# Designed miniproteins, single chains, part 95

Each design is a single chain, and the fold is of that chain. pLDDT is the mean over its residues in the fold that is shown.

## One batch from the design tools (miniprotein)

Design m3486
Fold by ESMFold2-Fast:
Structure m3486 (fold): chain A 58 residues (1-58)
Amino acid sequence: KARLQEEIRRLRERLGLTDEEIGELAGVSPETVRAALAGEADAATLARLLAALRELEL
């Protein structure tokens, strides 16, 4: 979980995305994105956010 959270933070900073923009891409609320960055989300939610952000890197 900590590794997924770190990857999400790194990609967010590199891509310059807001919590709202990440939420739109992953199909979740901005509150869910903020919970993930705080380490409060489950592993499945973290994996979904990471997958959406990685699609933008391609």
Scores: mean pLDDT 76

Design m3487
Fold by ESMFold2-Fast:
Structure m3487 (fold): chain A 56 residues (1-56)
Amino acid sequence: SLPPKSTAVAAAKHLLRAFPSVPEETLARFLARELGLSFEEALRAVREAKRILAEE
């Protein structure tokens, strides 16, 4: 089964912290592959994680 959205956002936050210079589309493709998400769902998770990190 697909992971919860909270898991995808948490994974995206980790990737953004680990790879701050990598484009969000590249991170989204990686996340989609690893978590079995669509590219669009993974990109939303990356963008949501980026928004959360910007508020910290």
Scores: mean pLDDT 80

Design m3488
Fold by ESMFold2-Fast:
Structure m3488 (fold): chain A 55 residues (1-55)
Amino acid sequence: SDEEKKLELLKEYVLKALEAGDLARANELMRTFLQSLRDSVPVEEFRKRLEEILE
């Protein structure tokens, strides 16, 4: 879905910013990603996605 694709793109942008050492951009994108994830998926899916990122 469009929302899932948006979440994957946001995740990818966060990772790329971190790889580039751009912490300010990474923090902003991470906040946007977490907000979008929280607002668009149920709690169980949100937990699963966070576990994937942190592990």
Scores: mean pLDDT 74

Design m3489
Fold by ESMFold2-Fast:
Structure m3489 (fold): chain A 88 residues (1-88)
Amino acid sequence: MTPRQIIQQAIDFNQGILDDPNAPPSVRQSSQGMIRGFRAVLNQPQITQQMIDSMAQGFDNMADIYDQNGFTDQSQWFRQMSQQLRSI
């Protein structure tokens, strides 16, 4: 999977969260921030290591927020995406 494909999957997932009326405000705010950041990265002609590191940290932060709110499956998904980004 390419970095651009991982980022697009993250955008699609976070868009689903914003469409959920039951999502906590903290999760919703984080999802909005992540979508903006990922779209900015996708608009770059080249994805740098610094951008990858920042995105991986964002995934870890989101995983922690989901875990604290009892969303274990979502937390695990974000941790897996973080690891995939770091392996590139």
Scores: mean pLDDT 78

Design m3490
Fold by ESMFold2-Fast:
Structure m3490 (fold): chain A 115 residues (1-115)
Amino acid sequence: GAAAGAGAGAGAAGGAAAGGGGTVTVDGDVITVTGLGGQTGANGAAGGAAGGAGEGGGTAEADGTTVTVTAAGGAAGGAGARAGAVAAAEGAGATATVDGDTVTVTGAPGGGEAG
């Protein structure tokens, strides 16, 4: 349901923020994340997105720094994913910019690393 999308988006945005930024694109119930933290950031995003998606019967696939998640819940799942991504990024001290179905996460000032 919508909760799976929100969880997936939040996990993806958290991973991106920790890695210094990235992009999250939501197209219906499909969430694509490209992290700037390289493979480590992408693996974190994949784990978070897969956990959220799993609650609603979704799937997650990772390819290098890009993670594609299909969440249950259709358009409602997509809306939840965007909201969750923005909230998680802001909670981590990052900046999130929404442009249509794309959420761009910029890491915290100082390179988006802990410190």
Scores: mean pLDDT 59

Design m3491
Fold by ESMFold2-Fast:
Structure m3491 (fold): chain A 71 residues (1-71)
Amino acid sequence: MEREMEAGVLEVQIAVYLVTKDYEGAVRAAREAIERFADDAEVVRYALEALAEAHRALGDEEAAAEAAALA
């Protein structure tokens, strides 16, 4: 289904950004996933976990803790 395919593409993009250490890209993609798929708890949880990891890598401990608490 179109929505499931789009969520999958965003999850792959987030994973690629994290692996390549493009943490700013990971933050942008994770936020997009949360905004577009707010009703999909599994997608939101993955995006929040990715957001926490990316913010931690960028030194944003407060933002990382906030995202981790919501996941």
Scores: mean pLDDT 80

Design m3492
Fold by ESMFold2-Fast:
Structure m3492 (fold): chain A 65 residues (1-65)
Amino acid sequence: MPDLKPGDVVEALEDTVLVGGEPVKLKKGDRAIVLKVYDDGMVLVQSLKTGKVGLLSASKLRKVE
């Protein structure tokens, strides 16, 4: 698993939904910025496509090199 940090650009590995507020759809290949990483493996991200913020599992993301 890549070491994710606030400010990292990540890409969705599969179609998923951001949770923790209003559900936001994130499609495979969509990019987001990491805002916060939690100890439980959850990550708070902001979608670059919609600007919406939500939580998902870090396992569904890949760091963009």
Scores: mean pLDDT 78

Design m3493
Fold by ESMFold2-Fast:
Structure m3493 (fold): chain A 65 residues (1-65)
Amino acid sequence: MSGAEVVEKYGEELEKIARKLVLEEGLSPHEAAVKALEEMKEKLLKEGRYDEAAALEKGIKEMTG
């Protein structure tokens, strides 16, 4: 499972989190998107979804260069 696949799978949830961050913290859409990925990773770890969390971490690195 690639990070890109996990990002696409959770895209709707990630957009929801990012929108909330823009509204509550005043972040730019790009900054909110990156932070949403980090929050999703933490959520997956707490749920015991270690493989998905690891794949998402790779996706974050891919999106940040």
Scores: mean pLDDT 76

Design m3494
Fold by ESMFold2-Fast:
Structure m3494 (fold): chain A 75 residues (1-75)
Amino acid sequence: MEELKKLAEEVVELTYEYFKKTSSEEEAEEIAKKLKEHLEGLLEKLKKAPKELQEKFKKLLEEDIKKLKELLAKA
């Protein structure tokens, strides 16, 4: 679970940085806040989920991080 939490935090951070660069700090704050709330809700449900589902979610977060880093590099 701690690994999933760290990956979710990185997704939020990269999303904030992307929208701060491409839009505004105010919009970046709003988007990051909503994404954080959404991911925290998902992580709470995943605590009670089978390990197999947790591993699938970990892969999705890792792919999102990779894509966000690519988007940031192009911004």
Scores: mean pLDDT 83

Design m3495
Fold by ESMFold2-Fast:
Structure m3495 (fold): chain A 71 residues (1-71)
Amino acid sequence: KAEESAQRAVEEARALGREDDAKNIEDTVKKLIEQGKEDLAYEVAEGAYRAARIARENGDLDTVIDTSSAA
């Protein structure tokens, strides 16, 4: 479950050319699963997948705009 969500998030991040983000998602979810925190790993993977999907659909612009507005 968590690994499947992480795989989808990693694929979306790589499709966006964000290899560092893809690696961080994979490593974080893997560590959480190894620690027995599978529910948390799933939530992290789902959040990352949703963020990557939004970035992909909007050409990354909405995420960048939200970040720059906060800064």
Scores: mean pLDDT 69

Design m3496
Fold by ESMFold2-Fast:
Structure m3496 (fold): chain A 58 residues (1-58)
Amino acid sequence: MEKEIDELVEEVNKLLPSASLKQQMEAGAYITAGAVYLVTKDLEKALEMYKKALEVLK
């Protein structure tokens, strides 16, 4: 899970600078939630939040 989260974070960070303001705001909310779950060691919820961030940026 941690490696999968790291890969998703890398893809999100790659797409984020080129995204629209709306996409950046929506993805930012999921990134923030994912970071909170990482701090609380809820890796599965963190993974789902970063997946949602990536889907917003597609």
Scores: mean pLDDT 80

Design m3497
Fold by ESMFold2-Fast:
Structure m3497 (fold): chain A 64 residues (1-64)
Amino acid sequence: MRVVAEHPGGLATAQAAAKGLADGFPGSRGEARGNVTVIDFPTEEQAEAAAEALRRGGFRARVL
């Protein structure tokens, strides 16, 4: 499962989000590209939880 989130704060915010998600969800892998975080999760449950956390933080996040 993949989560994509847009960060109006730009690359630094996207990098912080990618690191936080990787630290919180073992087995996830992701990166920041410009103002976007892209991260892959082993399970749909982890992807949905990560997307919901990002939405609560005020970011636009989508599970693919």
Scores: mean pLDDT 77

Design m3498
Fold by ESMFold2-Fast:
Order: C-alpha cells, then sequence, then structure tokens
Structure m3498 (fold): chain A 64 residues (1-64)
C-alpha cells in the first residue's frame, strides 16, 4: 500500500539502512493487521535507543 511505502521511506531516514527499514516497516504493518504490538527493541537490537524513540514517535503521529 502507499502507506507502507511512505513508512519504509520515513524509517530509512531514521535507521540509515534501506533493507532494515523495509523489514521494520513490514513487521509494523503485519503487527497492526494482526492487532498486536511490534516488539522493535527485542526483534531489532541493532537499533540505537535514539532510533527506536524516533520510530515510536513517528508511529504515534501516524496512528493518532
Amino acid sequence: SSELEKLKKELEKIVGNKKLAEEIAEEIFKSLKNGTSPHLGVDYPELTPEQLAKVVKYLSKFLS
């Protein structure tokens, strides 16, 4: 979807890695579709605390 593509682009800016950003974006969309929360800090330990905080902040704006 266009929303998934937008999320991939925004996450790429935060994490600096296109493949990782795409994996995270797809996991987030899958979790939302299934009614579960993504476990980003556990599933993606390569994310810095600053990157994780930016992702969470972006999602809060996107979902509200």
Scores: mean pLDDT 77

Design m3499
Fold by ESMFold2-Fast:
Structure m3499 (fold): chain A 60 residues (1-60)
Amino acid sequence: MAEELLEKAEEALRAGDLETAERLVREAYQELQKESDPEKFLRLAERISRLKREIDEAKA
């Protein structure tokens, strides 16, 4: 589920919908807290960090 939320967040960012992208990233972060696989957790956490940075840059 976190992966699906991040995919939708990337789509929202590309469309310029920064509010939706931020909401989806936040939801993905909450879903990530339920992830028991440490490798998957790290990959998704890195993806969340990257998306947050790109959203912040798009707002500038």
Scores: mean pLDDT 82

Design m3500
Fold by ESMFold2-Fast:
Structure m3500 (fold): chain A 91 residues (1-91)
Amino acid sequence: EEFEKEVEKLYEELVKESTPVQFTAIGILEAALSTVPELYRKLAILLEFGKVPESLSEEQIETIKRLRDAVESGAPQEEIDRLVKELEELL
């Protein structure tokens, strides 16, 4: 609950502080990550813009980055689903 609230707050701050270019990039990433559950989608976007929740371990951060990179590189949905499951087990 507290972690989800931290992510939500950081995401709201990112959107509010975004330039028009950053806002467009956020929209593109949201569309690209549409098959990823909302919490992990928001985390991937936050990490792209250098907003890292303090509660995340290095292993969790690396897994989120791998998920983002897999989606951006057009990896198969099976690989994306596997990374989501791995991240669920770490969080």
Scores: mean pLDDT 78

Design m3501
Fold by ESMFold2-Fast:
Structure m3501 (fold): chain A 92 residues (1-92)
Amino acid sequence: SAAAEGEALARKAEEAYKQKKYEEAAELFRKAAELYADDPTKTIQLLIAVAHAYEKLGKYEEAIEELEKALALNPDSEVVKKLLEEIKKKKE
């Protein structure tokens, strides 16, 4: 199933992140998020993970874009709003 494939990619992404392979982690988390398109809660969690990987790379604009996608799925997400504020401050 798409969900099972998404879980496998997310696990591989987490391992890449632990190894500080942040570019690989971001790509794998993004692919996992696409497979969870019918699960907004899971998609938001994965988009936050992509944003964290981009933040580690100093790619703040790309991190902001992923968090804005997450916020579009849940405009009331305080976690996403707080992360957007924190990363925007680092971009300045």
Scores: mean pLDDT 88

Design m3502
Fold by ESMFold2-Fast:
Structure m3502 (fold): chain A 58 residues (1-58)
Amino acid sequence: SHMKRLEQQKFHETVQKIGELIAKKDYEGARKLAKEEGLEETFEKAKKSVENRKKDKE
């Protein structure tokens, strides 16, 4: 349906925005946006991915 396409576009845009905030090290802003959009899990995965790339060691 047309509505599902718009929801997917919004999801993609929000994920990109969260990634940008994480790249700026604005974790509070990224977390807040993710919580408002129900994307907390996506934020946690993105943060973990960024941390793993910066730290080859745990």
Scores: mean pLDDT 73

Design m3503
Fold by ESMFold2-Fast:
Structure m3503 (fold): chain A 55 residues (1-55)
Amino acid sequence: SPLEQLRAELATLDEVIAGLEEQIARETDPETVAQLRAMLAELRRRREELERQIA
């Protein structure tokens, strides 16, 4: 179903977000950290949109 598909996408996004947060915590280059944080913000926005579709 579409809802099961959205839940699967959320689970995948949560895994990617967790991995990215770990990468940011280990990164020492400020420019790279800024790029990774921008990517994290985009992924979090997409996650919020998917949660809204499930609700």
Scores: mean pLDDT 86

Design m3504
Fold by ESMFold2-Fast:
Structure m3504 (fold): chain A 86 residues (1-86)
Amino acid sequence: MTVVIKLVNPTVGQAIQAMGGAIDAALAGGTLESKVEGDTFTFTVTNASQDGEAAAIAGAQGVARGGGTLQIDRSGDTTTLTVTGA
């Protein structure tokens, strides 16, 4: 599956935490791409395993608990995790 972690207006700590989750997801089987555009950080893990998706979700939930809201959207083989508000 493909897992996308999108951070809107993250703090430095939130960006680091999300990067950790994306790396863990890629290490569980997949390839990581990162994109930074202004205040939006996007981490895409292609061919993620089930363990990789779980790691990404746990990371995104941790980021949101530090301040913000998490939205989870599942469409076909893609899971998109959007965290907004730092």
Scores: mean pLDDT 78

Design m3505
Fold by ESMFold2-Fast:
Structure m3505 (fold): chain A 67 residues (1-67)
Amino acid sequence: AAEALLAEMEARAEAGDLAGAGALADRLLEDPALRPRIREIVSRAVARELRKIGDEIDAEIAARKAQ
């Protein structure tokens, strides 16, 4: 059950459903043993979002330089 809930949490975060991901995280945080895995999912989601933001900024800068 925990594996499926962790996968669902990550899937919701990837889909941009932060409220749904947060609700699952709150439930999973009731088990201290799951905290490292929740941290890994959050760290991965943050790293992914930062890469997307960086790519978007780079694309905007390139477009402005071309103008």
Scores: mean pLDDT 77

Design m3507
Fold by ESMFold2-Fast:
Structure m3507 (fold): chain A 67 residues (1-67)
Amino acid sequence: SEKTIREISEIAEEAQLAIYKGDLEKAQELVERMKELARESRENGDTQSAAYGDRQVELLEEQIKKA
């Protein structure tokens, strides 16, 4: 849904800011929230939101690994 995609986008922006500030604990917590939203979207048949969330998680986990 557009609402879920917007929520995932907002969490992704917060996570990127946390990584920039060196707050990897907060970044990891935000990634876990995003994984939960992707899981709920998948269970509800919202495959677009689930795929978007999964992709954002992949990108953020790679950034955390390099930090």
Scores: mean pLDDT 87

Design m3508
Fold by ESMFold2-Fast:
Structure m3508 (fold): chain A 70 residues (1-70)
Amino acid sequence: SLTPRQKADLERARELVDNAKTIDEVIEAGALYVALTVLATFDPEFRAAYQEEIDELGAKIDAKEKELLA
């Protein structure tokens, strides 16, 4: 039921935040994160499969934003 694009977007967002050196790169990862959280809200199968990874992604984005704004 999960599209290849949804899984690719999650993987891309993780790569973006892990490698982010600028706030613009964090914003780019954040845009994908928001799209994924919206999908998780309305798709129970996507939520069940990826909620843990989405939560981890959100925490990484918050941590990287604070690091780069320090």
Scores: mean pLDDT 80

Design m3509
Fold by ESMFold2-Fast:
Structure m3509 (fold): chain A 73 residues (1-73)
Amino acid sequence: VSDEDIKKAVEEAASGLPEEHRELVLKVAEENKGKSASEVLHNVQQALIDAGAPEEQISAALKTLLDSLKAAK
């Protein structure tokens, strides 16, 4: 899994989120360039929790991110 694969997966996950949370998720991915996919996934989840995103949105975004990362293998 490359940084480009992680970025694409994050962009797909962010596309289903409100603008505020989408920008946050993309920023977290940018700040975590060069880190592992699992670390990016953890930091995205934590950022959404801290931002007060609904559990349904967090779960949907994480599922999309994980599925995209698995497809990128």
Scores: mean pLDDT 78

Design m3510
Fold by ESMFold2-Fast:
Structure m3510 (fold): chain A 81 residues (1-81)
Amino acid sequence: SALAEAQALIAAAEAAGRGEEVRLQLEAAEALEWLRATLPEEEFARIVAEAQRIGAEQGIRAAQEYLIERAREVRARLAAE
């Protein structure tokens, strides 16, 4: 499965000292897909545009952390409703 392949790549990256980077990439990808499935198209598009801006200004890690945080905020908002 794609998840098992991703886990194998994370293990290989950890052996090479890059496990945290691959883990963050996977978490951000999962956050992005969850937001895409959960939010209205317009709200999702705004989040993607902001992530792209952050990535251009502060680098890919900052964009990945932003996506993960947005997913947490949306999950908390939905849990409170």
Scores: mean pLDDT 83

Design m3511
Fold by ESMFold2-Fast:
Structure m3511 (fold): chain A 68 residues (1-68)
Amino acid sequence: EEKALEAGREARELIERYRDDLERLGEEMKRLALSYGLSEEVAERIARLAREGRFTEAGVLLYLEVAR
């Protein structure tokens, strides 16, 4: 739970920093997800949501996957 909260906070910081560059945001979100031990498939799904501007969904998916 603590790890999931930390991942969610880091995701929010990335979104705030890179919201004007969605391709970069996607790469940063994928790197963040992989750093928490998530699979390539899950990390790419999170990155795709971020690149599509679906920030809340990207952050929620990251939180849920890290929490499990």
Scores: mean pLDDT 84

Design m3512
Fold by ESMFold2-Fast:
Structure m3512 (fold): chain A 61 residues (1-61)
Amino acid sequence: SVPDTGRLLDFERELLNQGVSPRIVSEALILMYKLIAEGVPFGEALERAREHARKLAEEEK
């Protein structure tokens, strides 16, 4: 099935291990899905979603 759920689970686990809130993780995953649907390569989508999560986490501090 699409998306690749194993790689998405790895990304989710990465963010949670970094102390990112479940709400922000959810938003990052939604962005990831949107980017993949738009044809963005997985690696680029991952980097963009990771940066988005970082910015949101900084705003919570």
Scores: mean pLDDT 79

Design m3513
Fold by ESMFold2-Fast:
Structure m3513 (fold): chain A 57 residues (1-57)
Amino acid sequence: EEIEKLIREIAEVAGVPEELFRLTVEYHGLTKEQVESMLKVARLGVEDGAAVRAARA
C-alpha cells in the first residue's frame, strides 16, 4: 500500500510510466525501505542533474 505511493513518486521524479516502475519493483522484489532510499537518491540526482544540464546547455 505505502509502496504504491512511493512507486508513483519515483516514477514521477524519474519521468517514467508508473506501471513500468511498478513492474520493476515487483520483478526485483524491492522492499518499502529500499524503494524509499531510491526515491531520496532519485530526487537528489534530478536536482543535481538539472543544475549541471542548465549550466552546460
Scores: mean pLDDT 69

Design m3514
Fold by ESMFold2-Fast:
Structure m3514 (fold): chain A 102 residues (1-102)
Amino acid sequence: SEARAAVEDAATAARSLAEDLARRSRDERTRRLAEEARRKAEEALRLAAAGDLEGATRAAVEALELAAEAVRLFGEEQGDPALGEAAARALLDRAEAVRALA
């Protein structure tokens, strides 16, 4: 399914970004949001494997939204809030696209 592939790709991307942010950030709030995003991305992949595309889509959207907030805060931490906001916007746009496929 194209919808399933899109959800799995989005969840995988959110997980990878969340893992990277958790390693690189020195801010507790950013790391906490990154860990929540990772957990939701793993939930999305598990639900997709179980054939629950609706649940997988919801979890993938939540993972992208959490990753967006984490990357926005990471941009502030790194002294580049504009880059962080642009990256967060791209993730939120992807979340809307994934939601539209459900």
Scores: mean pLDDT 90

Design m3515
Fold by ESMFold2-Fast:
Structure m3515 (fold): chain A 72 residues (1-72)
Amino acid sequence: SEEERKAAILYTAASLIEIGAEFDESLGRPRPEDYAAAAELYEEAAREFEKAGDEESAEELRERAERLRERA
């Protein structure tokens, strides 16, 4: 569905930002703003999965977003 496609794009964007933030953190360059941005995109992806009827994926992404907000 269009919602699933949008969720996949948002998830991919969030994942790339999270990976970049983790890489910078490993170099001693904390990026709380990037963790916050990734969390927001995961939350958007969760909403799109929920609209598509994929409650399991939505819940997983909301939990991931919450963990990232704790690092922001």
Scores: mean pLDDT 88

Design m3516
Fold by ESMFold2-Fast:
Structure m3516 (fold): chain A 76 residues (1-76)
Amino acid sequence: SRERRELIARGLGLELAAEAAALAGDREEAARYYVEAARKFAEAGDLEGAERMARRAREWGLEEAAAEIERIIAEA
């Protein structure tokens, strides 16, 4: 659906923002963007996208964000 495509597109944009923030050392901003991206992917039914966000957050040492993303996935 159009709504699903829009959610996935927003998720991808937020994922790119999270990666940029993480590379810049902006940990709180990166954590927020990974969580927001995961919410968009989960709403779209893209659980692989949401799980990728949890993995990337963990790789950056953003354990609280990763735990929040796992909760989002469990609720989807």
Scores: mean pLDDT 91

Design m3517
Fold by ESMFold2-Fast:
Structure m3517 (fold): chain A 88 residues (1-88)
Amino acid sequence: SEKERLAQRGANLVVAADLRYIGLELEGKPVEGAKEAASLYTEAVRLFREAGDEEGVRWVLEHLRKLAEQSKDPEARKILEDTVRELE
């Protein structure tokens, strides 16, 4: 269904966001990584909300909180934490 396609796209964006963040953090660019991840997570939440998938929205936000907790850079962590608060 269309809703299943939207939810799958949202899930794919979360995976892409996590990988992009890890890649940029390893390159010494955690702030750039956090900004890119925040954008991808924001789009993932939008897709799950459009799908009417509240469980999916909760899953995305839990993943974003975990990414913020795992970030060691204070500015990157703040970007991710601010994004969680904005999307709640």
Scores: mean pLDDT 90

Design m3518
Fold by ESMFold2-Fast:
Structure m3518 (fold): chain A 95 residues (1-95)
Amino acid sequence: RRELLERLERVVEEFIAHARAHVSNAETAEALVELAREFAEAVRAGDEKRATVLYTALMLEIVAAGLEGEDPAAVERLKALAREMARLADEVLAA
């Protein structure tokens, strides 16, 4: 469980770094950062319901960023990182 949480924290940090580096709209970047942090905290707390709601909000915000004209490569990377966060979260919550 501890090793899975450490892996999740690394992917969350990569997501945050990528959002801040590659999302041109500052408000969008910070919304993505906040949702990713809140998702990680929900997973750490074992709150599966809150984690699910926050993951849904995070994915919707990533899709919205793409529709609003953010770099498609940056958006696809954020989607990939978010899916890896969800995969690790499922493993943490099952442990």
Scores: mean pLDDT 86

Design m3519
Fold by ESMFold2-Fast:
Structure m3519 (fold): chain A 65 residues (1-65)
Amino acid sequence: MEKKLEVSVEAEDKALEEKLREKLETLIEKGDFETAKAFAEEAEKRLKEAGYKVKIEVREVEELP
């Protein structure tokens, strides 16, 4: 894999937070960075529209040779 990704999820509901983190970690493990980022953006937008307090961050970390 060419890069390493970190994910951070914060939500009022611990079950929701756990579910979101698990989903993002699975996508990152598969190397689906675009899918993981799109999921994070869409999930945060939908949950905010529904009145939830949610913060989702996906960070890219370079692995230098």
Scores: mean pLDDT 73

Design m3520
Fold by ESMFold2-Fast:
Parts: sequence; structure tokens; C-alpha cells
Structure m3520 (fold): chain A 69 residues (1-69)
Amino acid sequence: SAAEYDALYTRIAGLLLRLTPEQLEKVARFIEELTGRPVAPTVPAILDALQHLTLEQLRKLLEFIESLL
């Protein structure tokens, strides 16, 4: 649902601000594996890439990010 998507997006966006540059690189690579599209390892580029993820892909990404913390 849109509400679940918005909640996941907001949670992921908040967590990205706490990541190191090395962790952002890992997140960018993970998104590339899910989508087959290149993503720069920066907060703005990753946030832009989130707009193209499915709800299931966002759940997988959140779990991955939480595993880095």
C-alpha cells in the first residue's frame, strides 16, 4: 500500500543519514543488485533510487541497512 511504502521510505531515509560513506557504498551496490541499474553511493542518489523500488525491494533494503548498524 502507499502508506506502507511511505513508512518504509521515511525509515530508510532517516537511517541513510546515520551511515558512513563505506556503508552508503554497500547500500548503493545492494540497490544495483535488486534493480540492475547503477546508483551513486550518495544519500541524494540513493533516495532518488528508492522512488523506483517495489514495496518488497524496500523491505529487503531496510533489513539490509539495519544489518549494517
Scores: mean pLDDT 86

Design m3521
Fold by ESMFold2-Fast:
Structure m3521 (fold): chain A 92 residues (1-92)
Amino acid sequence: SAQAAAEARRKALLEREKALYYEILDENKDNRQQLTQIAESLLAEARKLGNKEAEEYFNKALSLLKEGKDLNEVVRLMKKGIDALIAAKAAG
């Protein structure tokens, strides 16, 4: 049906957007400066959209970056924030 085709298209676009964000994070996984810039940009977007769950994940990631903590945990939190942004787009 036209509705099923539209839903499939929307799902594919959101999966592509999520994959692109994950790729950017994975390419920068060892770069604290780039991860900080990406996290600040994503936090600003989450705030603009009113996505409180994504804001919490990106704020936590920025706190760990400032504390000089493990970048693996930073990337994990940023991916959770991206998941929250994509989930909100899927629900809207």
Scores: mean pLDDT 87

Design m3522
Fold by ESMFold2-Fast:
Structure m3522 (fold): chain A 60 residues (1-60)
Amino acid sequence: SAQLKAEAARAVGKGDVDRAIELANQLIEQGDKETAYRILARAYEVKGDKQKANEYKKKA
């Protein structure tokens, strides 16, 4: 949903990485994988997990 996408973007923007990952996983469950993978890539960059960040960038 548009609301869930906005909440996920806000969470990653605030540095709330755990919340951003949670919301991105909900987006995957809803079939909105492109938006979810972009959010996950940004979240893992913030965590310093370059391997996972690059994995999700390739999927987005």
Scores: mean pLDDT 82

Design m3523
Fold by ESMFold2-Fast:
Structure m3523 (fold): chain A 62 residues (1-62)
Amino acid sequence: SMENQRRLQQFRETVDRLLANPGNSPEVVILTSSEMLDTLLDKGYISPEEARRLLAEIRARA
């Protein structure tokens, strides 16, 4: 849905900002992203498979 895509895009933009801040440790970026993904999953904006893939991508970038 358009709402699902919008929420996912907002998530991606937030993660990019977290990663761009040199004051954030990898642990903080991963924990914060994981918590946001759990919220998106609980609200049905993403699938469990999408959540796992996104978290793996963030772990690789952090």
Scores: mean pLDDT 87

